# Ledger of designs, part 98: designed miniproteins, single chains, continued (2)

Each design is a single chain, and the fold is of that chain. pLDDT is the mean over its residues in the fold that is shown.

## One batch from the design tools (miniprotein)

Design m7607
Fold by ESMFold2-Fast:
Structure m7607 (fold): chain A 81 residues (1-81)
Amino acid sequence: DLEKRAEALKEYIKKNPEDYKAWYLLGQTYVELEKYEEAAKYFEKAIELNPEDKEAWRNLGEVYEKLKKYDKAKEYYEKAK
């Protein structure tokens, strides 16, 4: 249940806001829910906490492609290298 996973992650994050992996997993959960604007926000928080996470940069690029923001998608893919 993706909705229960999202709620559990949000509750965890309230107590552990610096855990970048929790923000990353929340972003992935919202991709699976096809809520791409919310997914982008959560991946952006993960990257703020850990800018070296190449997987998070790639996922953010894919999310911006879904949002049809191709210039931003390209920028984020370059950061994933």
Scores: mean pLDDT 88

Design m7608
Fold by ESMFold2-Fast:
Structure m7608 (fold): chain A 90 residues (1-90)
Amino acid sequence: SRERLLREIDIAMLQIGLAVTILTLKKNPAATAEAAAALEKLLERARELNVSEEVLAALEEALRRAKAGDVAGALAALRAALDALGREAD
């Protein structure tokens, strides 16, 4: 259906945004402020799309870790968010 296709596109765009944020932190661990700004926008979009509480919790954790300068923690939470979002998209 059209609604299902639009949902799939929205989820795919969210997955791309998360992957770009992961790549940014991997290439430049000092880019925590840039990652946090991107995550705030992705979290707002995730809430609009009514994604699962598991995805929202992982994104909120990633944002907290990025704001604290914890690159390893932020990357772990981002990967958890991608994994949870992938399961929801299926």
Scores: mean pLDDT 86

Design m7609
Fold by ESMFold2-Fast:
Structure m7609 (fold): chain A 63 residues (1-63)
Amino acid sequence: SKEDELIEEMEKRGKEYAEKMEEVLGKPVEVKVERLDENTFKITVKIGDEVLEFEVDVSALLK
């Protein structure tokens, strides 16, 4: 489905950015994408011991 494609793209982009950040920071970087609702995704970025979480509403993109 389009939602599954979006999750795949987000995971792929997340991995790419995590690798670049890991090279620059010299610390482990992990990015996770989790679907909360049909329109809402939770993105978790872990850098060493720090954890950042934010939610993205993609309802406008999934018409």
Scores: mean pLDDT 74

Design m7610
Fold by ESMFold2-Fast:
Structure m7610 (fold): chain A 78 residues (1-78)
Amino acid sequence: GGEELLEKAEELIEKAEEALKEGRYEEAMRLAEEAVRLALEAMRKDPSRVARAIGLAIRAIGIRFEAGLKLGVPAPPV
């Protein structure tokens, strides 16, 4: 359940980092947003994985912010 979501989130983060490095900002942002969603869902399903889920979410949020900044998209409200 939750572990599979965290594994998928890690894969999406790796793809988002590659897209960001290649200047594919729209793709990097979409992949990062999906990774955040999966990490938060994993935390909901398995609270024992909260530390790992938070770590992945922080990485993904950073990628989304960088990609969004390059595209001129404002950050969502906290």
Scores: mean pLDDT 81

Design m7611
Fold by ESMFold2-Fast:
Structure m7611 (fold): chain A 68 residues (1-68)
Amino acid sequence: VPEEVKELAERYLSPEEAAKVKTLEELEEILNKKLDEVLSTLSGVARMVGEKEKEELMKEIKEIKEKL
Protein backbone atom coordinates (compact mmCIF):
# COMPACT_ATOMS: atom_id res chain seq x y z
CA VAL A 1 0.00 0.00 0.00
CA PRO A 2 1.44 3.43 -0.93
CA GLU A 3 2.35 5.65 2.04
CA GLU A 4 -0.03 8.40 0.82
CA VAL A 5 -2.95 5.93 1.03
CA LYS A 6 -2.00 4.98 4.60
CA GLU A 7 -1.72 8.64 5.64
CA LEU A 8 -5.20 9.43 4.26
CA ALA A 9 -6.69 6.33 5.92
CA GLU A 10 -5.17 7.21 9.32
CA ARG A 11 -6.30 10.83 8.97
CA TYR A 12 -9.98 10.12 8.26
CA LEU A 13 -10.60 6.58 9.56
CA SER A 14 -10.32 4.90 12.96
CA PRO A 15 -7.05 2.98 13.57
CA GLU A 16 -8.94 -0.33 13.20
CA GLU A 17 -10.53 0.71 9.89
CA ALA A 18 -7.25 2.16 8.58
CA ALA A 19 -5.47 -1.14 9.34
CA LYS A 20 -7.99 -2.99 7.12
CA VAL A 21 -7.25 -0.79 4.07
CA LYS A 22 -5.03 -2.77 1.67
CA THR A 23 -5.72 -0.94 -1.62
CA LEU A 24 -6.48 2.58 -2.80
CA GLU A 25 -9.86 1.33 -4.09
CA GLU A 26 -10.83 0.07 -0.61
CA LEU A 27 -9.82 3.41 0.93
CA GLU A 28 -11.87 5.33 -1.69
CA GLU A 29 -14.95 3.16 -1.02
CA ILE A 30 -14.71 3.45 2.79
CA LEU A 31 -14.10 7.22 2.69
CA ASN A 32 -16.98 7.79 0.25
CA LYS A 33 -19.34 5.86 2.54
CA LYS A 34 -18.10 7.62 5.71
CA LEU A 35 -18.23 11.08 4.15
CA ASP A 36 -21.72 10.49 2.71
CA GLU A 37 -22.94 9.51 6.19
CA VAL A 38 -21.39 12.67 7.71
CA LEU A 39 -22.80 14.87 4.92
CA SER A 40 -26.30 13.42 5.51
CA THR A 41 -26.17 14.91 9.06
CA LEU A 42 -25.27 18.40 7.76
CA SER A 43 -27.52 21.09 6.25
CA GLY A 44 -27.25 24.40 4.41
CA VAL A 45 -23.82 26.04 4.25
CA ALA A 46 -22.18 23.33 6.41
CA ARG A 47 -23.29 20.66 3.93
CA MET A 48 -21.94 22.67 0.97
CA VAL A 49 -18.57 23.12 2.71
CA GLY A 50 -18.46 19.40 3.55
CA GLU A 51 -19.24 18.49 -0.08
CA LYS A 52 -16.33 20.70 -1.24
CA GLU A 53 -13.96 19.04 1.24
CA LYS A 54 -15.11 15.60 0.03
CA GLU A 55 -14.48 16.63 -3.61
CA GLU A 56 -10.93 17.76 -2.76
CA LEU A 57 -10.20 14.52 -0.87
CA MET A 58 -11.60 12.35 -3.69
CA LYS A 59 -9.53 14.35 -6.20
CA GLU A 60 -6.38 13.66 -4.14
CA ILE A 61 -7.21 9.92 -4.09
CA LYS A 62 -7.80 9.95 -7.87
CA GLU A 63 -4.42 11.67 -8.45
CA ILE A 64 -2.66 9.01 -6.33
CA LYS A 65 -4.52 6.30 -8.29
CA GLU A 66 -3.38 7.81 -11.62
CA LYS A 67 0.26 7.82 -10.41
CA LEU A 68 0.08 4.08 -9.66
Scores: mean pLDDT 75

Design m7612
Fold by ESMFold2-Fast:
Structure m7612 (fold): chain A 120 residues (1-120)
Amino acid sequence: MAYERVLEAVREAGERAIEAAKNGDLPAFRQAVTVLGAAAREIERVGSPEAKKLARQAIFHLGEALAAAENGDYEKAVEHARRATELLIQAIEVAKKAGLSDEDFERILEAMERARAQAA
């Protein structure tokens, strides 16, 4: 089911962001944050009002994470990336309960895969 694949992809991207930050790997961190951002923007576009609110909060924390990493503050980057991942998982779960379709979840996966490919 596309929903479960989206949850797994978001968890994996979040884990990659945290690992990249721990290693001071700014390019890998930017890649992982871009993938998370793609998912969040799709939910902001098609999700329920509650899911959209959570997605917007995730986008805010992803922006803060990138700014922190670019300034060499990887501890702050990890904290914001972790918070963004948690909010994005909640947004996905809320969107599913509100009736977001399998086709919408497939679109989220496609957006994440495009973001990953472009950043490779």
Scores: mean pLDDT 89

Design m7613
Fold by ESMFold2-Fast:
Structure m7613 (fold): chain A 71 residues (1-71)
Amino acid sequence: SEASGLLEATRAELLPTLSPENAALVQHFVDQSKKTLEEIERKYGKEVALKSAKAAVLTMRQLVAHEQALA
């Protein structure tokens, strides 16, 4: 789906810039979010799933940036 594709693209973008620990965090977050988004898309449609994916991407980017700033 477009929503899952957005999460996969974001993972691919962030992984090369992260430590192994932060890479594992991002991988886990994406895997969990993809499962939730597939259920949302099935029940509520692609538009709602895509909006949820965009919110998850923003949250993930903010969390990664915050952890990097604290290092």
Scores: mean pLDDT 80

Design m7614
Fold by ESMFold2-Fast:
Structure m7614 (fold): chain A 68 residues (1-68)
Amino acid sequence: EKVEELGEKGDPRYVPLLAKYLLSEDTEVRVKAARALGKIGDAARGFLEGALTDPDPEVRKAAEEALK
C-alpha cells in the first residue's frame, strides 16, 4: 500500500500510522508521510510542524507545502 494513499482517504485514523512513517530511516518514506498527513489536515498539524525540523530538505519542503 502506498503511504500517500492513506492521506488521500482523509481519515484521521491514519494519523498515528503516518506519524510513525515520519520517523522512518528512509527519507522517501518520510516525504510521502508528510504529504499524506497534509491531505488529512488539522489532525496532523502537530506532526507536520515536527517534520519542518527534519534533517532532509525534501521532507521539510513537503511539510511546509502541507501546512499551507
Scores: mean pLDDT 79

Design m7615
Fold by ESMFold2-Fast:
Structure m7615 (fold): chain A 57 residues (1-57)
Amino acid sequence: NRATLLMYFVEALEDPRLDEEQKAELRRLLAEGVAAPNIATLEALRARVDEILSKLP
C-alpha cells in the first residue's frame, strides 16, 4: 500500500552508507512519492531508490 511504500523511502534515507548527493536525490524521490497520484507511479519511484541503494558499498 501507499503508506508501506513511503515508509520504505523514509527508511532508505536512514542508510548510513549514503553520501550527500545520494541523500539529496532520495529526498527528491520521497517528495515525488508523497505527490504520486497512484501506486504504479510510486512503485516506479521505488525502483529508482532501489537502484541508488544497489550502488552502495
Scores: mean pLDDT 80

Design m7616
Fold by ESMFold2-Fast:
Structure m7616 (fold): chain A 110 residues (1-110)
Amino acid sequence: SEEQIKANELNRKGMKALEEGKYDEAIKYFEEAIKLDPNNPGAWLNLGIAYLKKGEYEKAVEYFRKAVELSGGKNPLALRNLAIAYEKLGKTEEADFWRKKAEEVERELR
């Protein structure tokens, strides 16, 4: 749809801002992309990464969980980042659980 095309454009702009360390600018682009296409797991993943880079670990967990849900648990980058965010929160058991799931999915994609 037109909304999906615009959402993909905004997601790409957000990724560029993220690469440049412009985390607040990246967040605005990803939030706008999600408003247009809330079922795109890539936009939720990138929003999570931006919050992780800002040290906002609880928000990072929330958005990575959404990316995992929308990808059917098959996005190894989302799973690995979810484990990292839990580890940053000191939630070692949850971090270990998601890390093992990431490793399983990564093995299946070889």
Scores: mean pLDDT 90

Design m7617
Fold by ESMFold2-Fast:
Formats: structure tokens, sequence, C-alpha cells
Structure m7617 (fold): chain A 63 residues (1-63)
């Protein structure tokens, strides 16, 4: 899938990042996207790696 040229995130990763910015839990994000909480955690890990941040708290501060 094409990545966002500003962030380098895929459309799926951008959806997860948006829901994290809204303060949703892994379980809430999983339910909204129709995936498992484990898949949400994997997507969050990839987002953290792509943006060069070490935690969800840092990620939320960037969004």
Amino acid sequence: APVDPRTGLTPEELRVARLLAEGKSDEEIAKELGITPEQVKELIARILERLGVDSREELRALL
C-alpha cells in the first residue's frame, strides 16, 4: 500500500495512529478496525520504529 510521504506510514498505520491520538486502548482500536489486539500492538511497534520514537506517550505527543 502507498505510504504517506510526510510520515512514511501506511494507511492502516495512520488509522491506528489517529485512534491512539484519540486515547483509545488496543482493544478499542482492534474492535474499530476489525483486527486483533495483538495485530494492533504489532502496528504500534512499526509506527514507533518508522517515526523513531520509543513509547506510545512520545507517539501521542507527535500527533
Scores: mean pLDDT 76

Design m7618
Fold by ESMFold2-Fast:
Structure m7618 (fold): chain A 77 residues (1-77)
Amino acid sequence: SSLYEKQKEKLIEMIKNSKVLSEEEKKKLIELIENEELAEAEEFLTELLKKNPSEELLELNIELGVLVLVKAVEKVV
């Protein structure tokens, strides 16, 4: 499996297990990530973090940043 797919699976699992995200927020974020709309996912998570600063939301923002980096490095199609 590619590093991108492994990082994506990890991030999606973290989102599903989130205790601070609503079910609608989880659904929206997972849809953005699966559609590879990573810039929109970053904007969405950043706005959530601004409204409700939490360690979990900060960690989700970091893991999404890692996914963006892995995609750039591995040139995922």
Scores: mean pLDDT 85

Design m7619
Fold by ESMFold2-Fast:
Structure m7619 (fold): chain A 68 residues (1-68)
Amino acid sequence: DALAAAEARGQAYQPANRVANRLIEEEEKRPLSLEEAERLAKELAPGLSDEQARAVAENVLAHMEMEK
């Protein structure tokens, strides 16, 4: 079932989405470096791999840069 497959992907995606939203909130308060954003991502979702934490941090910082 395509819906069940989408839900399974959504469950794996939920930690990354929550981390991304919280990183955006922190970046709005003060500029974050990539290293700070990656560390914060790992603290907010310890289940993320190093690659996933870095990817979330890079995507958030790129998004914030584009909004300027």
Scores: mean pLDDT 68

Design m7620
Fold by ESMFold2-Fast:
Structure m7620 (fold): chain A 108 residues (1-108)
Amino acid sequence: NAERLVKEYEAAVKRLESIDPKSPEVAQAYANLARAYVDLGEYDKAIEWAEKALEIDPNNAQAHLALGMAYEKKGELDKAIEYYRKALEIDPNFRDARVALRKVEEKK
């Protein structure tokens, strides 16, 4: 249930921010929250949280994946492809990014 995941990630964000608001762990929590918002269909919120993750950690693969997924759902396929490629540059073994890139390229 994506709504449960959003609540869990919001709680994790609050805990991690209280320790170090600029840590890679906060960036990862923001990226996970962005992905949960994609699953809820809240694409603009997903973009906002993913961009916040990248402000802290520009090399967060999950944040690039979340941006790609949000832009794909908004019909911006070229932007989606760029973000999926960035995620794979950071983590070549990132299965979700590889699967997403393959599927979006098949739509072109």
Scores: mean pLDDT 86

Design m7621
Fold by ESMFold2-Fast:
Structure m7621 (fold): chain A 63 residues (1-63)
Amino acid sequence: TEELRRKLEAKEREEREREQFVLQLAQNAGTAARNAMLKQGLSESDAEAAGQAAYQEVLAEAA
């Protein structure tokens, strides 16, 4: 029981580390998409929307 509990705690830790990694990738993708849109001369609103869409797409692929 105690040994099984420690295994579950280790799994939860690995899951949290993986979530952090995915979140970092999503943030990087969002920033890149936003910057690319701004570079093309699109509005800040359109750039934010593109960044948010890229962020959500990375999260969806990881889920």
Scores: mean pLDDT 82

Design m7622
Fold by ESMFold2-Fast:
Structure m7622 (fold): chain A 95 residues (1-95)
Amino acid sequence: DRERALALADAVLDGFGYGMRAAGAPSIEEIKKLAEEAARDLVARYPDPELQRAAATSMIAGAEVAMTLEGVPEEERQKRIDAIKEALDAVLAAA
């Protein structure tokens, strides 16, 4: 329980940092590149696929909060979050 809780909390914080970078990214392609990099780091860090998926969900939550605080408009934020989810799912499915 504690190890899992700490992993998910860490993923939220990593997602927040990633979300701040994504808020300033000039294109969806750059956002996908950042998400693929984050997903590869997540796979390398956690061998359990269930924990990988849970951590990815926590990272997305952190990224959404960061983009909201950075003032990314709702429609643009949704597009960016969708791109992040797509990239994360693709890397996790291949792992």
Scores: mean pLDDT 82

Design m7623
Fold by ESMFold2-Fast:
Structure m7623 (fold): chain A 65 residues (1-65)
Amino acid sequence: AGLEAAEARGAAHQPAVVLTNELEKEAEEKGEVELEIDGEKVTLGKPDTLENRAAIAQAVARLLA
């Protein structure tokens, strides 16, 4: 069981899906979202491009790591 085993750990259920949906919605509504991850300011654009969608997914992964 590769990466699947990791989702059951950390006392959180489906956190990546929930956070991804929330960030995509906020970026779509506001045009951009500014977050602080690992002490770095990260700006996420609208999820209308593959690059922006990938950036949101990466931000979620970093928030959950």
Scores: mean pLDDT 70

Design m7624
Fold by ESMFold2-Fast:
Structure m7624 (fold): chain A 75 residues (1-75)
Amino acid sequence: RAEKARRLREEARRLYEEGRIDERGRRVLLGAAKLVESGVPDEEVLELVEKATRALGLAPEVARLVVEAVRRALE
C-alpha cells in the first residue's frame, strides 16, 4: 500500500511539473493515494478515480492520463 501511494504521489508531481495535468488532475491522483493508504481496494480506487475525473469535468485527454497513472501505480 505505502509503495502504491508513493507511486501515485510521484506520478502526480511528474505529470503536473510536465504540464500534462492541471491542479484538478493532480488532486485526483493525490486523493487516490489517500484512498490506497486508507485500505480502499485497488479496484474501488480506480472506479472512484474514473468517477472523480468525470464529476470534476476534466478534459478527456487529461482524464485518460490520470486514469492511466493510477493503473500504473496500482500494478
Scores: mean pLDDT 82

Design m7625
Fold by ESMFold2-Fast:
Structure m7625 (fold): chain A 82 residues (1-82)
Amino acid sequence: SVEEILKKLEEAVNAMRAGDSETAIKKLKEAIDLINKTKLSPEEAVRATALLFAAWAYAIERGDEEVLNAVKEALKAISKAS
């Protein structure tokens, strides 16, 4: 569901805030799997994208290429789902 996608993305942002890149990557991958099985409205896509930009900001600050790549894949999945 869209609610589960948003929850996973929020969990990824919280993990990045806590310095836990491993958990953030796991939650981003779980969100991508759900996004690939779901159709998103434009409003839902905007909400998901906002959470991804929050995760991106933390990843840029840390130079975390693996998280940056996971965010890019999630953005691509959202674009295809909307």
Scores: mean pLDDT 85

Design m7626
Fold by ESMFold2-Fast:
Structure m7626 (fold): chain A 99 residues (1-99)
Amino acid sequence: MELEKKIAELQKKADEYRSKANELVDKGIELLRKAGLDEEAERARQYKGTPAAGGVIRRAADRHPEIGEELKKLADEAISFITQADEYNAEAEKLRKEL
């Protein structure tokens, strides 16, 4: 069905963007651990797959300016990708309700 194809395409896009966001979060976690920020790294890991993970990394960047530029870049990109993934998933869910 055409509607099912649209739902599948949106879900695939959501999965792709979520995967990109998670990869950036993982890079942020590694940078946090390298800097000895194990608490922030663990918190980011716990919220992985949500915008909150990027938020944790972003706040760590604000408190630790010595690694702040790299962390801010990773956090902002991760938040952008996960927000886009959530939008695609919400559109797919809306179409599923019409099925």
Scores: mean pLDDT 84

Design m7627
Fold by ESMFold2-Fast:
Structure m7627 (fold): chain A 86 residues (1-86)
Amino acid sequence: LAEQYQALAKDYQNRGEYISAQAYDLYSSGLYSYEKGDYERAIKMLERAANLFRLMASAGSEAEQTALEEVEEYLKAARAKLALKE
């Protein structure tokens, strides 16, 4: 999954869609950190991704609204995991 969003981020960057590229790059980094068990870093990256997706969704993007919802679910999971590890 993380590799898929990293590839998508590069595709957006190549098209000059820098905000979309940054959002998916942060989402990919957050997922990678989550899979590695680095929940603190995952939360930080996913919160930044959520902020960018929220900005794009407010402009009327349905795909970015879906991505925002997915990121928010991973944020809930990462926060729950961090609480259990502490």
Scores: mean pLDDT 80

Design m7628
Fold by ESMFold2-Fast:
Structure m7628 (fold): chain A 112 residues (1-112)
Amino acid sequence: KVEAAEKYYKEHPDDADVYLRLGLIYLKEGQYDKAIEYFEKAVKLKPSATAYLNLGEAYLEKGQYEKAVEAFEKAIKLDPNNPVAYRNLARAYEKLGQTEKAKEWEKKADEL
């Protein structure tokens, strides 16, 4: 599985989508450090709302809540019309114990 994914993606080293797919595979397997590594490569090659959204999710799963907030904020800056990023940012603030900020971002998601 890992070897097959690595062989598949090795053909396109400059393609951010290749690293996004690899990151998603590791995220689903619960390998958060590997997921973060590949999502960071994706955002360096081509910053995108999707790449930052997935990077933030990997940080959330690993318990790096402050880094998750930063990633979700970048996702919102690149795509301000996606309520998923707003709800994920609210979830990150909830994990940080910032309940008032979490409610604020949840409300912003509902207003889109």
Scores: mean pLDDT 84

Design m7629
Fold by ESMFold2-Fast:
Structure m7629 (fold): chain A 59 residues (1-59)
Amino acid sequence: SMEELEKAIERLKEQLKKLGFSDDVIEEAINYLKELLKKGVKPEDAINTAINRAKLKEA
């Protein structure tokens, strides 16, 4: 649902901001989260996957 999508986006934004990522990285991670959710990935797994991908890109 739209409410579940909004909650997942907010959780992802909060976690990435806490880790000190830039707004550009956060935006890319949100777009990736949306693609995972479209493919039927569960919100918790999608958030964790998007965070891990952001970490790898900044390494």
Scores: mean pLDDT 83

Design m7630
Fold by ESMFold2-Fast:
Structure m7630 (fold): chain A 64 residues (1-64)
Amino acid sequence: SAEELREQAERGLENAKKALEEGDYAAAMTAAHEARVLAEQAGDEELKREAEEILKEAQKGSSN
């Protein structure tokens, strides 16, 4: 269901944020990408945008 997909996307976002805080950019990018896909399937544009921002931050971290 869309609700289950949204919950999974939220979990993925929390995992991505934690990995980003720990400096694990590879794990953060993977988790953020998965959260983005789940949020898109759930039709949650706000969650999708949040996942895209975390993904962008992780990519910037990995290049510095």
Scores: mean pLDDT 85

Design m7631
Fold by ESMFold2-Fast:
Structure m7631 (fold): chain A 100 residues (1-100)
Amino acid sequence: MKVIFVADASDPEALARAQEDAEKYRKEGIEAEVHTVEGDPLDEGARLAFERAQRGEEPVLVHAYLPGSGSVISLLVEPDARAEVRDGKVVFTDLRSVAV
C-alpha cells in the first residue's frame, strides 16, 4: 500500500502538517509521498490516488488536508476501484472512505 498526503500549495500550515505526518509513516517503513496542488486537495488527491492505484496495481491511501478548517479527509482507493466523472470531478462508486 502507498500513502499520499495532499495539501494546497497556498496553505503553508496544511503543507507543514502533511510533511510531518508523512515523515511519521516513513519512519515506520511505509512509503509516503507529499503532493502540493493548486486546487481542492480532496478532488486532486482522489484523482492522484485513483491514477496511482491503477498504475501500481496496489491500494493507495490518500490524506487530503482541507484549507482553513484544519480537517483531514482520508480515502482508500483500491486498484480495481470504479469511478464516474460528475461536474468535472472524479466520483468513486466502489471506494472505501475513511473520514477523520
Scores: mean pLDDT 72

Design m7633
Fold by ESMFold2-Fast:
Structure m7633 (fold): chain A 70 residues (1-70)
Amino acid sequence: ALTKEQAEEAKKRGEETITKEGEELGLSKELIEEAKKTVREVADLLQKGDVEKARELLITEGKKLYEKIK
């Protein structure tokens, strides 16, 4: 499981990456915010040690984002 500090750092790095990549790809602000929310929720699940739920959430939300940009 991630420590609280590791989870917070993962959220920060993930949100920074999503903002940069999303803006570079021309994604809408709504899609960028939705992806950031997913990163925060995944990091929270990993902090709890719930790796399977974190993986499932990432796959599910990734599919939703793909459908919206299609």
Scores: mean pLDDT 77

Design m7634
Fold by ESMFold2-Fast:
Structure m7634 (fold): chain A 71 residues (1-71)
Amino acid sequence: LEEEIRELEEKALAAIAAGDAEKAVEYLTKALELAVEYARENLSEEEVKAVEEYVARLRAVLEERVAALAA
């Protein structure tokens, strides 16, 4: 799992270096989804809910920032 997240982070950084904000957000979103899946398997229900809420807010902020840059 950590290795898969690391690979997605590396792809996101490569996309940023290439100027591809859309792909960078896609790779970061996949990494966050894997982190939530890991939390569901290893953490308490309350901790999972907190992680899911945090990830949802972070995803929304990233999408908004990409949209603002495209405008």
Scores: mean pLDDT 72

Design m7635
Fold by ESMFold2-Fast:
Structure m7635 (fold): chain A 60 residues (1-60)
Amino acid sequence: MLSPEAAAAVRRLAAAGDGEGAVRAAVALDGELEGERAEDLSRILTEAGVPGWPPGVYVP
């Protein structure tokens, strides 16, 4: 799961339409995106309707 700080940063950036910034913020705060963290990020970005989201593959 994303930390509360990472989830807040992701929601803020998603609301601004910055999906790439949201991914970078999550990685910077919580480290590597895997499992539940990747799913939390994808859910937040999808629910926010970020332009160009979802990409084919979003997590490295």
Scores: mean pLDDT 71

Design m7636
Fold by ESMFold2-Fast:
Structure m7636 (fold): chain A 70 residues (1-70)
Amino acid sequence: MEALEAEIDASMVVMEAAVLLIALRNGKAVSQAELDKLRARVEALAAKYGADHPDVQAARAALEEVEAAA
């Protein structure tokens, strides 16, 4: 089931983004390497499932929140 696979993959990326966002909110530094890794994962999801997929859009929104806070 491609839809379920996308949901699982995107949920992992959203959780990684949430951990980074919580760290930033608590005044902790997030490295450029961590941001680059998160971005690469979102782009991999977009390449596999399509940029318009709702789970990919949720992962991208989470990445955008982290980048805006960093």
Scores: mean pLDDT 81

Design m7637
Fold by ESMFold2-Fast:
Parts: structure tokens; C-alpha cells; sequence
Structure m7637 (fold): chain A 59 residues (1-59)
């Protein structure tokens, strides 16, 4: 289970920066969020800052 708020935040940024459709952006955001939760240590600091990933999900 991934927080919907995190998925929405990442999806919004994907729409803005990559020009993805909202539906496709949500699919990509869900995948990315799941990967972050599976291996928090592999997430680059730049991605944490860009998507404002909550610290509690990484620690």
C-alpha cells in the first residue's frame, strides 16, 4: 500500500515536467512510489527534494 497523496504529488510533477497524461503519470507515480518504499536507500537525494518525499517513508 502506497499513500495516495504521494502518488498524486509525483503524478502532478510528471505532468508538469514530462508532459505525461494524468492517467499515465499516475501509473508511473505509483510504480516509482512502490520502488521508493521497497528500497528507500537507493532513492537519489535530488528525487527526494523534487517530489518532496516524506522523511517517514525513507526512515
Amino acid sequence: PVPESLIERIAELLVEEAGLSPEFARQMARRFAAEVLADPASVPQSAVERYQIPAELLE
Scores: mean pLDDT 68

Design m7638
Fold by ESMFold2-Fast:
Order: sequence, then structure tokens, then C-alpha cells
Structure m7638 (fold): chain A 90 residues (1-90)
Amino acid sequence: GYSENPLAKEALLLMTEASVYRMSAVVLLRYTPDIPEEVRRRIEELLDRAAELESEAAKALEEGNYEEAVELAREALRLAREALRLAREA
């Protein structure tokens, strides 16, 4: 099954990391009301796009498009990390 495919495993690990970073950013955004509204909107846009890419990666994984799933999951992780960085720096 896809769980035994190396690319499928990589996609799942990247998606898990993206989800953890995204959730961490969401938590920080809730507990830091002093974040400037412009920065908050940018963080929210990054989080929305990361969530969309995670959904696209999950669909690619279900369809057996493992290479695409990895690429989408990597981009989701990149955006989630950027969102968390901005939330921490604010």
C-alpha cells in the first residue's frame, strides 16, 4: 500500500510536520493580540495556503501521485514554517 512506498512515507512525514508548524502558528496568533493587523493577515494567508496545499497533497497521495504529494507537502511545510517564524518575531 502507499504506507510502504518511500515517497508516500516522505509525503506523510512532511504533511505531519506542516500540520504541527501550522497549529503552532495558530496557537501563537491567538495568544499574541499585539501582532500588527497587517502581519496577522499575512500569517493567516500563509496558514490558509499551507492548509490548502496539505489537502492537495492528501488528494495526490490517495490518487497514487506520490512525487506530486511530496512536492505539495514540502511547499505546505515551507509556508507553515514561515507563518510560525512571523508569529514568533511579532
Scores: mean pLDDT 88

Design m7639
Fold by ESMFold2-Fast:
Structure m7639 (fold): chain A 68 residues (1-68)
Amino acid sequence: SKELIEKGREAIEKGDLDGAVEYAEKLHKLGDYVSALEILAEAVAKDPKNKKVREAHEKISLEYLEKL
């Protein structure tokens, strides 16, 4: 969903990394792995020490690799 992508990026810009993870997880549930991983990668770049973001990115990356 374009709306979820926009909300995820807005959350990152505001420093709301919990929100960014939530929107990425919603994209993942819709099967949009690419957009979910792009948002999470941007969130990792914004705060590389954020455990919640790193764990979400790792989990979705592994599921996407299994799909390939």
Scores: mean pLDDT 83

Design m7640
Fold by ESMFold2-Fast:
Structure m7640 (fold): chain A 70 residues (1-70)
Amino acid sequence: MLEEIEELEKKAVEAFKKGDYEKAKELYEKAGELLVELLRKEGKEEEAKKAEEQIKGIVEKLEELEKKAK
């Protein structure tokens, strides 16, 4: 699962570099969902909340960049 999260993050970064903010957003959301699930399974509820907040922040920034690009 952690390896899967890393793969999704790498793909998200690649999409971001190509200007595919929509794809980057989807990939970050998916990676974040898996990370939150993993952290909760390990009993790391506070870390899971932090990860959720961090992913939301990234998504918000990507949405803003997409709007600016138009």
Scores: mean pLDDT 79

Design m7641
Fold by ESMFold2-Fast:
Structure m7641 (fold): chain A 62 residues (1-62)
Amino acid sequence: SAAEIAASLRELAKLLAVKKALEKLPNPDKIEVEELSDRTIKATAIKGDEVVEAVEEVPEVP
């Protein structure tokens, strides 16, 4: 269904946002994932005082 496809695309976007954050800051102490909207996911990687953010857009379902 379109809803199942949308859910899968959101999970993919979360995974990609986390991957981007890890590429900027490898081996962080903590990763936070925030759904800013139905179409935008943010991952924040934290290591001590260092913080990096990565944003991914969720593709549209036809």
Scores: mean pLDDT 82

Design m7642
Fold by ESMFold2-Fast:
Structure m7642 (fold): chain A 74 residues (1-74)
Amino acid sequence: SMSQKRAEELFERALELVERLRQAIRNGDWDEARRLLAELERVLREFAKIATPEQFERLQQLVAEVQRLAQEAL
């Protein structure tokens, strides 16, 4: 369905942002890390709105990963 394709797109975008965020943190680029974290939070918020029960587990994993990265960024 279109909703499933949208969820997959948001999930892929979140993974891309996580990798970019890791790189920014490794480089000590805190301004970039802060900007990427804000964008990642927005993407995850949109994903949460359309996540199915089947995708809930994936969402929980992404939330945990974002929380860990946020702790490193702060």
Scores: mean pLDDT 81

